# Designed miniproteins, single chains, continued (5), part 40

Each design is a single chain, and the fold is of that chain. pLDDT is the mean over its residues in the fold that is shown.

## One batch from the design tools (miniprotein)

Design m17453
Fold by ESMFold2-Fast:
Structure m17453 (fold): chain A 73 residues (1-73)
Amino acid sequence: SSAKKKKEIEELKKEIEELEKEIEEIEKKIEELRKKDPSDPEVQKEILELEIELGVKEIELGVKKLILKKLES
């Protein structure tokens, strides 16, 4: 039904908004770390871990946006 589809779209939009906020927070943390001392091995490790987390969340966001596009078509 159209009502069920609308609820799924609304839920998915909320999940997308949450992922976008999480991505923004990770990007901000990476920028702050890069400003401290990029030659520090501990800083480099933290940046790498955050970049991996960022990559995973960007893939999740892309998948959810693709599903949303198909639901709205």
Scores: mean pLDDT 86

Design m17454
Fold by ESMFold2-Fast:
Structure m17454 (fold): chain A 68 residues (1-68)
Amino acid sequence: KLEEFYRILYERLSKLNPEELSKEEIFELIRESAKEAGLSEEEIENILKSVEDLSGKELVERLEGLLS
């Protein structure tokens, strides 16, 4: 589930050029991707807290590392 979530999120971010996205747009992409991957609302909130300090670029770099 988490690996599927990371893949879906990375694919969506790549289409939208993450450097142009606001924090709110990034958070919505995280919620949508996590729901598609089958994560619960509680799991989504925990993920959002863990990434709230990351920029869109930093998030993409982290996802690349996790998917490699």
Scores: mean pLDDT 76

Design m17455
Fold by ESMFold2-Fast:
Structure m17455 (fold): chain A 71 residues (1-71)
Amino acid sequence: KIEQELANKLTALGLMAAALDVQGKREEAERFRERVSELIKKADEHKNDPEALQKILEEAGRLLDEASRAA
């Protein structure tokens, strides 16, 4: 369940970054893509740690809020 929730948020972040690119906000899009890449790396490192994955999910949620404000 937590893996699916995280995957959904990361997918939404990718779509928001693509939307920023289309709007000509390339630097913003690049910053969000870099942060998404960092979250993916953290999730892979902690794939067997539900508590760490929950914190990563919360971090992804905060990043998604930032992306929606940038768009």
Scores: mean pLDDT 79

Design m17456
Fold by ESMFold2-Fast:
Structure m17456 (fold): chain A 55 residues (1-55)
Amino acid sequence: EIIELVQEIAKLIKELEEQGKKEEAKRLAMQAENAFRQGDVEKLREIKEEAEKLL
């Protein structure tokens, strides 16, 4: 589950970069990396939702 969530977030971040939202993509990527290292599934879900809203 956590690996799948990280993969989905990575895909959304790439889409944000392709849309020219590079600063938002960098911030979300750093937040997702930190949340993954901490095993914070709730934070990863929040990051995914934020990325989806920015698309």
Scores: mean pLDDT 82

Design m17458
Fold by ESMFold2-Fast:
Structure m17458 (fold): chain A 61 residues (1-61)
Amino acid sequence: GAVELAVDLLVRDGGLSREQAEEVVRLALAGKTEEAVRLLVEKGGLSRDAAESAVAFIQSL
């Protein structure tokens, strides 16, 4: 479903492991935007702007 699509995109574009991507998606969908952004920056090496855009995209799914 939409969650699996978001996980796949984070692995391919964000450079995250599948487990890390699944955690980011779970946090984002639970409304934990700040924690999801933090994981993308710390684990994926994304800029804050890119992480915020990715979380907003996940929350739109």
Scores: mean pLDDT 81

Design m17459
Fold by ESMFold2-Fast:
Order: sequence, then structure tokens, then C-alpha cells
Structure m17459 (fold): chain A 67 residues (1-67)
Amino acid sequence: GEEEKKLREKALEILEKAEETAKEVAKKYGGTVTIELDKEKYLKITIEANGKVYEETLYVEDIIKGL
């Protein structure tokens, strides 16, 4: 329905902001970022900086449940 579409759009906006934040963090620490985005399922973020690796996966369904 219409409400479900709005929740999905809101979740995608949150993922877009998370991607932008990850890129800024990687740039600040002189590292690299790898982004994998499936708009139907998840955003996976990998940041490599100073010989350390940070990984996080944000699921669209989990974001929708939190709205």
C-alpha cells in the first residue's frame, strides 16, 4: 500500500545518508571504503584504515521495523 512505499523510501534515505557518512569517515582517516547496495535487501559497508577493517550491514527490513 501507500504507507509501505513511504516507509521503504524513508529506509532508502537512511541508507543513502549512511553511505555518505561512511565515505566521509574513510576520507577523514585516510582509508578506503567499499559499498555494496541492494536497494531491496541491504547496504554493506567496509572501511579499511590504519591496518584495521570495520564492517557493518544495514538491512532494509530492520530499518523499516525501527521507523
Scores: mean pLDDT 79

Design m17460
Fold by ESMFold2-Fast:
Structure m17460 (fold): chain A 87 residues (1-87)
Amino acid sequence: SDAAIAEELRKLAETVSPDPIERLIAELEVALKLAEENGDEELVKLAKEVLKVAEIAKKQKSLKPLYEYEEAVLAGDEERVKEILEK
């Protein structure tokens, strides 16, 4: 349920690192687990892609890869998404 997901994400946000990228990674790991448990294959794929981009952002110590990924996804630019994921 939406309420159960919101509660889990809220608890996670209270206990994770003050680093926004590390918080995002922790939230995405919870989202991936919930999507897998619910059999939501599209959400599983999305969560895995965003998690990979978040790990790249962590290595680069920059939110830029996440913004570039969001722009590419919203534009439907599959080639750009692939380029970001291969970095």
Scores: mean pLDDT 77

Design m17461
Fold by ESMFold2-Fast:
Structure m17461 (fold): chain A 65 residues (1-65)
Amino acid sequence: AAAQLEEEVKRAIEKYVATKSKEEARKLAEQVINQAAEQLRAAGASEEEVRRVVERAKEHLEKTL
């Protein structure tokens, strides 16, 4: 489900921020967010749903940094 994938992405972001430099955390977060977006599209999610998940994940990254 999209909600489960979003939660997994947010947890990955939190781990990156806690264990990596700010620059590395951003790069790794961008990669996992892009992978999640592609996975959602492949699973038939609407572009609106993909956009919402990406936006929320990016907001979580900026809030956590």
Scores: mean pLDDT 82

Design m17462
Fold by ESMFold2-Fast:
Structure m17462 (fold): chain A 65 residues (1-65)
Amino acid sequence: SAAQAALDAAKARAVDILVAAGYSREEAERAVEEALAQLSKTLPVEDLTAGVIALRAREILRERR
């Protein structure tokens, strides 16, 4: 679906943002999946943008140190 394609693109972009910030791709992918699991419970799918996903994923990564 168009919505699934948009979400998949947002996930990929969020991973790339985190990798550019110095995280490994494996860490970034894991954090993005966790961020999506949390965000999908509180936000509508149209608000699940790459920026929102990346910000939440980065919070998760910072909380784990």
Scores: mean pLDDT 83

Design m17463
Fold by ESMFold2-Fast:
Structure m17463 (fold): chain A 64 residues (1-64)
Amino acid sequence: MADKVFDAVARGLTPEEAERLGVPVEALEIIRKAQGKPLTDEERQELIRKLAEVLGATGKLEDL
């Protein structure tokens, strides 16, 4: 799950797709914010990092 989420985020994951993957609402907010703006490679990397931190705080990424 986690690898697919991070890969999809790098490719422009939509909020709908993230919801299907069971991503927490806090991580969804980050994805929605990124979707509304053009992202640089650095911004995408930061988004992935923040998403990983949020998912890590939520619990095991294996179930996500």
Scores: mean pLDDT 61

Design m17464
Fold by ESMFold2-Fast:
Structure m17464 (fold): chain A 71 residues (1-71)
Amino acid sequence: MQEEIDGGVLLIAAAVALRSKDYETAIKIAEEGIEKFKDNPELVKEFYNIMAEAYELLGDKEKAEEYRKKA
């Protein structure tokens, strides 16, 4: 439960950053989540989805597509 609680908190933080148009912060939080929860494939996929959306909104379509394929 600790891992799910901590992962959920990071996902909410990244989602809030996306909604605030703070895409760089959303990417940073998602990268931290991927490293911290690397053994949890469902959480890693959710963080890759956040990175893909953030890069798309930043105009980095190549990175957006890369992370979208990892999710």
Scores: mean pLDDT 80

Design m17465
Fold by ESMFold2-Fast:
Structure m17465 (fold): chain A 86 residues (1-86)
Amino acid sequence: MPSTITHTIITSIVLIVVGSVLLQFLPKDLHALYLIISGIVVFLVGLIFLFSRSPIPTVVVILLLLSIALLPVLGLINFLLFVAFE
């Protein structure tokens, strides 16, 4: 049980750190888009955590899968937006 809680906390911290690192490498032109996406991720994690009180194991799995899936989706959305713009 403590290892599961530790993983959840670490995942939240990693998401915040990754967002900060991305902001350092991204040009200001994309700043708002990446901030919005990062905010949505953090918000979803918060909502899932609020609902996690009863079905803890299922929520933890969903949270991890969602976090991992969002990384390629972020790149795909950014690519599609760039192509659609030009």
Scores: mean pLDDT 57

Design m17466
Fold by ESMFold2-Fast:
Structure m17466 (fold): chain A 77 residues (1-77)
Amino acid sequence: SLTSLKSLGLLVIQMLAEDPKYRDKVPELLEKLRSITPENLSEFVKYVQKLMELAPKEQLDKYSGLLKTLLRELGVD
């Protein structure tokens, strides 16, 4: 769902906010997430996947349970 995808995107941006390397980019990333419409769902999915690639492995591991739940709701392995 769009709600689950937005929740996943916000979670990943929160993980990036904890990294000093990406902290200053958080407002830009949030604006990009807000600019994506339901009509561009494919772009939205790709954008969230790209954000996950930037997230530190330690943060991904820490939130693995919630990430698995959200990805399952989106039909993404």
Scores: mean pLDDT 72

Design m17467
Fold by ESMFold2-Fast:
Formats: sequence, structure tokens, C-alpha cells
Structure m17467 (fold): chain A 82 residues (1-82)
Amino acid sequence: MKKYLLGVLLKPGADFDEVREAIRKAVEEAGGRLIGDLKVFPEANVLAGYVEVPDSDEAIEKLRELLLKVPGVERVALTPIT
């Protein structure tokens, strides 16, 4: 498992709770898991948290694609930790 800081920029008017749940499911579908809960930053339209995914380029790419398909998601950033 490889750890990432996950940042998600939401489209204006997106439902934070709906997007948060969809992100959790996308991470699970990619074979990963959330480390704790995603934090909501309403003033910035951002959700952020930590994820672990299988240590493979295929798993990372699958996660990125799944996250970008979530309704209400505008941009995704995955930053490796160590």
C-alpha cells in the first residue's frame, strides 16, 4: 500500500456529503481505503484527506479516473507521502 494526500476541488453547488460518499466508494473500487475521514473546506469547495492504494501504477490510475467521474468533482490531486 502507498499513501497519498488526496485533494478534491468540487464544482460550485456540489453536495459535499454526496461527493464524500462517492469518493469513499471510488477509493474502495480502486482497492484502496481512506485513512480517517475526508475533511470539508466549504469556503474553498475542497475535500481533503489521506488514502492508501495498492503500490501499482494501474491502481493509482484507476483511482484517478474513478474520482474524476464522480458528479460534482472538478479537479483531483494525489500527492505521494514518502
Scores: mean pLDDT 82

Design m17468
Fold by ESMFold2-Fast:
Structure m17468 (fold): chain A 95 residues (1-95)
Amino acid sequence: KSPVEELLDRHLRRLAARAKELMDAGKSPEQIEAEVLAEHRRLKAEMDAELEKLGVDPRTGAIAFTALSLITAGLLFEIRYQPEEARRVLDELLA
């Protein structure tokens, strides 16, 4: 895997772990969404800094963050409307 793919995997696993922790704690879909989106916003600054250190151009960085954002949105949608399927996906991502 490229360093960018490794960075995306690490950040996705971190967001997935947080979502699973909140689901296991019995938090509502609204609370899970709020907390996961807050982590996602924090990760943007960290990701931008790491991509700069790797010498990745801003366009590639923007595409990578957009991909992470879309995957996160899809996961949050499944948590709200298909929680059992979301749990299965989270277990697979964290394996």
Scores: mean pLDDT 81

Design m17469
Fold by ESMFold2-Fast:
Structure m17469 (fold): chain A 87 residues (1-87)
Amino acid sequence: MEIIEESLEIVRELLEKLSLEETKKIIVEAFRKAGASEEEVLALEEGLNLTKSKEELLSVVREALEGMSEEQRRKFLEELKKRLESL
């Protein structure tokens, strides 16, 4: 499975276990740990703050992942997996 689709599947699993707001916090932290710049992190936080549904959140996350390098996408997926496993 492509890293983007796998990452979105983990986000869907987080949304089943956690609130929308808790999931947003995890996504932002995983994005920061993946090596995103401060500007990229702020842009993601702003985009996520505008989301009111699971579908809107998944759309914003997909756009952010498409802008990432392959290395950043892998790090993001690994951080999401760690967070899901800790729940």
Scores: mean pLDDT 84

Design m17470
Fold by ESMFold2-Fast:
Parts: structure tokens; sequence; C-alpha cells
Structure m17470 (fold): chain A 70 residues (1-70)
């Protein structure tokens, strides 16, 4: 299915990245969640790369604000 193909591509990307850059399990999970959401916005909602980049950046900013406020 399309969702299975998307999960596979995310896992392959994360595995390739881990060979080049040391990542903690928490960073891997965070990156996986971001890639999953990025794929959903781009391929399911049909947003452009620029729109996806803006949305991802907005969410990262909101998450940092949440951490700073805690």
Amino acid sequence: SLEEEFDKRIDEFIAELQKRVPLTPEEVQRLRDLMRERYRLQHIEGKSKEEVDREVTRRLFEEEQRRAAA
C-alpha cells in the first residue's frame, strides 16, 4: 500500500543517515515523526516543498517554545 511504501522510505532514509551521523534513539524517533509528517503533507495533502518546509519549521519552532516554557 501507499502507506507501507512511505514507512519503508522513511526507515531507509533514517538507516542511511545513521551510517553518516551518530543519532540518539530519541533523535531517531523525532526525525522519523518529522519525515512521516513531511511525507503526509507532500504526498497526501499535495503541498509543495516550500509549503512543507514552512509547516515543518513552524512545528519545530512551536516544539522549542513548548520546551522553553516548561
Scores: mean pLDDT 72

Design m17471
Fold by ESMFold2-Fast:
Structure m17471 (fold): chain A 60 residues (1-60)
Amino acid sequence: APLSLEELEELERLLEEDPLAATEELQKRLGFHLPKGSSDEEKLEAAKQLLDLERREVLS
């Protein structure tokens, strides 16, 4: 996984405190971009799915 356990925990905490900032940080660290014009809800859903995937990979 491109994220360490500490980075994963930091991003999960950020998602609770500032979901949009967490989404932007995930895009930077994982090297992906959501389509321009994605809603805040779509960005949050994508961020949650990516964190879940990374969590499974780190904890496996």
Scores: mean pLDDT 74

Design m17472
Fold by ESMFold2-Fast:
Structure m17472 (fold): chain A 69 residues (1-69)
Amino acid sequence: MEEKIKEAEELFERAMEAYERGDYETARELARKAMELLKSTEENKDPKVASLFAASGILLAGAEFEREL
């Protein structure tokens, strides 16, 4: 589980970097991958997992919104 959380953190960081440079498609893909990894750890009820999942979801929604423009 720890390795998946670490991978999700790295994906989230890369997604944030992509979002900052206006690469919304890459940000969307990376945020989605982070959420996929975090889904497998939901049973742990870890607040860090919950916060990363929420943050990734917000980033994904923002990237999808910008992509449509």
Scores: mean pLDDT 74

Design m17473
Fold by ESMFold2-Fast:
Structure m17473 (fold): chain A 86 residues (1-86)
Amino acid sequence: MTVVLTLKNASEEQKEEVFKLAEEYRKKGYNVTVEVKGDTVTLTIENVSVEEMIGYELRAIGYELDGYKVKIEIKGDTLTITIDLG
């Protein structure tokens, strides 16, 4: 299963946190890609377990409860989460 996390209007500090998260998952043996386009950062993690995907959905719900604009989409084995931080 694959998780794609996109943060829009991310600060430099929030981008650094995504890079730290990417390094943590790489250390655990996952295939991880980070892409930065201006104030948008996208993290792609491959071979994620169902338990880890649920964890990402819960974190996304947390951002939505904090008043951020969140989109969650599941297509096949891919979970896509987009969070607008602006």
Scores: mean pLDDT 79

Design m17474
Fold by ESMFold2-Fast:
Structure m17474 (fold): chain A 55 residues (1-55)
Amino acid sequence: SAEEDAVLAHLSELSKGLSEEDQRKLLAVYMQALAAGASREERLARLTATAQELR
């Protein structure tokens, strides 16, 4: 969907400048949030927070 494409685009943007290991951690957070049924807003917030912690 267009909304999920926006989340994936944000994930891609946050992945820039991260190591391959940290990119995998960010992807794991995304997958865990999806499995938990987190809202799109919650997924975006978790991705942003995780990326900041990895920098």
Scores: mean pLDDT 81

Design m17475
Fold by ESMFold2-Fast:
Structure m17475 (fold): chain A 80 residues (1-80)
Amino acid sequence: SHMEKEKEELIEKVKKLVEEFLSQSETADPAERAALRTKLSLKLKELNLPSEYIVKLIQMLNDPNVTLEEIFEEIEKLLG
């Protein structure tokens, strides 16, 4: 129960960081988007996500064919 709650909390924190990144990215130029990606990567690292998971999530966020729902499914798969 305690470990399940910690996993659920981590998943929700990661999802919120992704939503914030996407919201801020809508009006951002390429240089601003690069800075936002760096900021997101650092925040994910502070949550102790493995580097391989951070790289995968950033690659998905850079793909215009990937939806928010698909990113959320990947977050749940990687961290669940």
Scores: mean pLDDT 85

Design m17476
Fold by ESMFold2-Fast:
Structure m17476 (fold): chain A 73 residues (1-73)
Amino acid sequence: SMLSKLTPTEARVLSAIAVLGEATAPELAELLGKSQATVSRALRRLEKMGFIERDPRTSRYSLSEEAKKLLGI
């Protein structure tokens, strides 16, 4: 499945967004103990895969409808 192709960092970022509902890259970096560059790279990959969406006004990321289905939310 597409979920089995995620790196450990990408999986943790996706899981954190699922728990929080929405989050910014700095919030995720602080929560996960990762650099903002590492988190931003994971977010770009997840967005390209269609798992998350970004609000350009707030820079907040949230799960896509497809990701919610895959996670059973």
Scores: mean pLDDT 85

Design m17477
Fold by ESMFold2-Fast:
Structure m17477 (fold): chain A 65 residues (1-65)
Amino acid sequence: MNEYQKAILERDVSKVPEIVEFLYSKGLITEEEKEEILKLHEEDPEKALERTVALARKVGMLPED
């Protein structure tokens, strides 16, 4: 968890697929949410990172503030 939290905080767009797979493997996001972010990552990595950050905050992986 700490490794992926750090990647999100550092805005490492290359780690988005790994973070999303991790969240899915823990049952924190749905398969649909995972697929949407992976598709977005191919088209617009920065927007995919923003979506990943929002989901991570929602599931308690990151603070809201």
Scores: mean pLDDT 75

Design m17478
Fold by ESMFold2-Fast:
Structure m17478 (fold): chain A 61 residues (1-61)
Amino acid sequence: SAEEEAKIAAIVEAALKLIEELQRKDGVSRETALRLVEQLLRKVIKDPALAERVIAAIRAA
């Protein structure tokens, strides 16, 4: 649905900003920042299918 697509896009944008901030402020590699954000998303997103769709979109960016 358009609502679900918009929700995924918003979460992806927020996650990419967090990955950039972790790299810039904490000096971690993109790979490490990505792993941390993926772990966080799997804990906070209740729907596992939605979490995996978001993670796939982040990895494709």
Scores: mean pLDDT 84

Design m17479
Fold by ESMFold2-Fast:
Structure m17479 (fold): chain A 63 residues (1-63)
Amino acid sequence: MGAQELVDRIVAELAKENPEIAERLRRILETMVKAGYSEEEIRERVPPLVEALKKQLEKEKNS
């Protein structure tokens, strides 16, 4: 499916920089694919989700 292929590609690219954020993002995006979100909807959600996950990881690092 096009949406699953998009998720796999995004996660693989992000995993090169930060595998922890990539794994968390994968779980969220796979849930969106199961819920019937389109490729366009997934693309729009990725940047704000990545930023939110980066902030969460930074808080965990400081705790």
Scores: mean pLDDT 80

Design m17480
Fold by ESMFold2-Fast:
Structure m17480 (fold): chain A 79 residues (1-79)
Amino acid sequence: SDIEKALEILEKELREAKEAGDLRRAALLQFRLGEGYYLLGDKEKAIEYYEEAARLAREAGDEAAAEQAEAFKKKVEEE
């Protein structure tokens, strides 16, 4: 699947962003991974990625991104 290949690329990019200490990019990549796993039906991984996206976004000072990730996480948990 094209989605599965995209997720592998995003996971590699996330490792690189974390190694570089780029918290804003890492938060965005974690959010995108959450969306991708949600589309594949892997709700547990989607929740984990959204939770980490929110945490990293807050550490980066991006409260709006953190709130968005938390909202998506809660939506998946409530399904």
Scores: mean pLDDT 88

Design m17481
Fold by ESMFold2-Fast:
Structure m17481 (fold): chain A 65 residues (1-65)
Amino acid sequence: SQKEAAERLAELLGISLESARNLVELGLKQGLTPEEILERARELLERLGDGAKAADELGVQLSTA
């Protein structure tokens, strides 16, 4: 569900639930599933080592798709 994905994303990246909800909504508008959004977030977190940076980069990627 969108709510569950947002809660998981907020916990994963250490961001607010509001920011996580916005990222999930943006990803869904681009045709991604909740699981695909979470997978991209995990990959960015591993690469960047920082949840806030991962959230910012995810937002850029989802805004340009």
Scores: mean pLDDT 84

Design m17482
Fold by ESMFold2-Fast:
Structure m17482 (fold): chain A 55 residues (1-55)
Amino acid sequence: DPAANRANELVRKGVEALEKGDYEEAVRYFQEAVDVDPGNLLARRLLEEAEAKLK
């Protein structure tokens, strides 16, 4: 599934941004992953975690 593969690529980039402390960049990647594959529960969870880091 191209959408699932794209979302997984975006999740990997978001995780790399989290490891660097770039929380705003991580949120962007995870948001794009959710937009591409709304059923991706991992991307949704990681988006919530990254957003929590900005609060």
Scores: mean pLDDT 84

Design m17483
Fold by ESMFold2-Fast:
Structure m17483 (fold): chain A 98 residues (1-98)
Amino acid sequence: LEEELKKLREEAIERARERARELAEERGLDAELAERVAEGLTRFLNDLTERYLLKLVEEGKLSEEEALELFRKEAERNAELSARFGVAVAEVAAEAGE
């Protein structure tokens, strides 16, 4: 379970970075800033999601297989949200001149 969750975390971070870079570059924004923000937020959200799912497994409310399936789905959603947020940060930074 933990090794599989680690792999999914790493894949989600990479996906978030790649998507944020692509979206920022399409819009002429700071792709490096968008990527860094997307990575940070994906890591943060996935850590919270993993901790809660592991707690549910420990309490016998979810099987390890169910927790892994849920994490896979949520990690993808977290990556997408984080990529979009990274682009939004880059957009605001460009407008503010900061």
Scores: mean pLDDT 85

Design m17484
Fold by ESMFold2-Fast:
Order: C-alpha cells, then sequence, then structure tokens
Structure m17484 (fold): chain A 55 residues (1-55)
C-alpha cells in the first residue's frame, strides 16, 4: 500500500542520517525498487520523500 511505501521512506530517511554513501546508495536502490513494484513513478516518489523530509 501507499502507507507501507511512506513508512519505508521514513525508515530510509532515518537511516540516511548515519549511513555511509555505500549504505545510502543501497537504501535508495531498494526504495526505487519498491516504488516501481507499486507503480509509483520516480517523480511521485520524490514528492513523497519531500513531504516526509519537509523542514
Amino acid sequence: SMEELREYIREVLEKSKTASLEELNRLLADLLAKAREMGVSEEELWEMINEEYKE
């Protein structure tokens, strides 16, 4: 569901705070793969990430 994807985005953002570049690249690749499986475009994914990360 979209809610599962948003939860995963939040987990990725939390992990990104302490992740190495190698770990971050893996997290982003996994996130993109999940979004693709759910029919979410890269553009839609970036909008969702921005909503969760918004200052």
Scores: mean pLDDT 77

Design m17485
Fold by ESMFold2-Fast:
Order: C-alpha cells, then structure tokens, then sequence
Structure m17485 (fold): chain A 57 residues (1-57)
C-alpha cells in the first residue's frame, strides 16, 4: 500500500544515473512519507508517486 509507493520512488532514485533526478526523487519520497503521516490515502499516494516519477524521468 503506502510503503509500496515510497519503495517505488526510492527504487527509481537508485536506478537514476542523473544526480539531479535522483535528488528530486528522494525529496518526493520524503513528501510521500509526510503525506502518509497526515492520513493521505495509500492508493492515491501510489498513483501520485507514479505520475511524479514519470515526470522526472
């Protein structure tokens, strides 16, 4: 659920050869964790995470 969205972002950051893209992805991961703590829906977070990763790649 939620941890899947975060894992997806972190995996994308690790796979990225571009340090700027990797940094943006790590910041996105931090934002997703924060949103989860605020009660955001895990399914919504997963969808937003995938879209954001695609925009950065």
Amino acid sequence: ALDEAVAYIEKAAEASPDPQVAEKLRRLSQGARWAADQGADPEELAEVAKRSVEELL
Scores: mean pLDDT 74

Design m17486
Fold by ESMFold2-Fast:
Structure m17486 (fold): chain A 82 residues (1-82)
Amino acid sequence: MEEEAKIYEGLYQSEKAGADALATRARNLEQEAEIAGKNDPVKAEELRAESERVRDGLAQAQANYDRSKKKYEELKKKIEEE
C-alpha cells in the first residue's frame, strides 16, 4: 500500500503541473484576446475559441488530477488507520 501511495503521489503531482500549465495558457490567451479585441475582433474571437479549447483540456487534466489525488488520499487513510 505505501509503495502504491507513492506512485499516486508522483502521478497527481505531475498531473497538477500539467493542469497548472494549461490554466496559465488559457489566461494568457484570454488576455491576448482582450488586447486584440478593440482593433482585431476576428483575432480576438480566434483567441477566445483557443482559450475555450485549452479550458476543456484543463477540465480533463483537473479531473485526472482529482482522481489520482483522491486515490492517494484513500491509500494514505488506510495506512494511517492500520
Scores: mean pLDDT 82

Design m17487
Fold by ESMFold2-Fast:
Structure m17487 (fold): chain A 61 residues (1-61)
Amino acid sequence: SEEDIEKLAEALRRLGMPEEVARKVAEYLVSQGVSPEKIDALLEAAEAGDVETALAILQEM
């Protein structure tokens, strides 16, 4: 969904990805069937600045 793309793009941007790249990566991952639960977990980790947890979640995507 568009909401999932926006959440994932925000998480990736918070982790240092440029906005344009973050949106394209988010669109790709959502199209591959990334679970909403993983997207929410990634956004929570990114908002907390927990880079280690965020990278672990990304590796599972």
Scores: mean pLDDT 83

Design m17488
Fold by ESMFold2-Fast:
Structure m17488 (fold): chain A 59 residues (1-59)
Amino acid sequence: REEYLRKAAEIAGVSVETLERLLERYKDATKVSVELYLRHGVSPEAATEVGKYLEEALK
């Protein structure tokens, strides 16, 4: 689980703490990936990949 979260943070170019806060707020990998695209300057392609890793982290 922590491995997927770290990979997602690396791809998005944000801290693990930022991803943890967004996951706590939204509790949904797709909503977090959309927020990264809209508010954190993550590309659509990178946001899609991050969403896949966050789905695995939420299992």
Scores: mean pLDDT 78

Design m17489
Fold by ESMFold2-Fast:
Structure m17489 (fold): chain A 75 residues (1-75)
Amino acid sequence: EVRERIAELARQAAEALKNGDVDTAIKLFEEGRKLAEEAGLTNVAEALKTMIDYAKKGDYETAISLATAVARALE
């Protein structure tokens, strides 16, 4: 299921950020965003873009919080 896959990618990205692996986290968020766009989940794709923007700014706590909330909502 697309929603479960996006939730898994968001959780993996959050764990990567917790471990300081920003590049892996951004890659995982981008994969989730692509899946959300292809599935027509516009709000989910926008949320993932926001997570990428926060991760790129170095605001990892906000990115992790958003990723956790979105993953929970998709399950």
Scores: mean pLDDT 87

Design m17490
Fold by ESMFold2-Fast:
Structure m17490 (fold): chain A 62 residues (1-62)
Amino acid sequence: SLEELAREVAELLKAGDYEAAVELLVDRGGLSPAKALEVVAELAAGDTSVEAILAAIREARA
């Protein structure tokens, strides 16, 4: 589910594993590598909550 993906991304961002977060967003989130990098950079600089990540994934897929 998208909620489970957001939770996994949140844990990776908290751990500082940005490369794994980008890979997850590409492989399971359906984002391009460029968009996944943009989303991860934005989230890492701001809000790493599951809610914020979920909203960012939904917006990027729109």
Scores: mean pLDDT 82

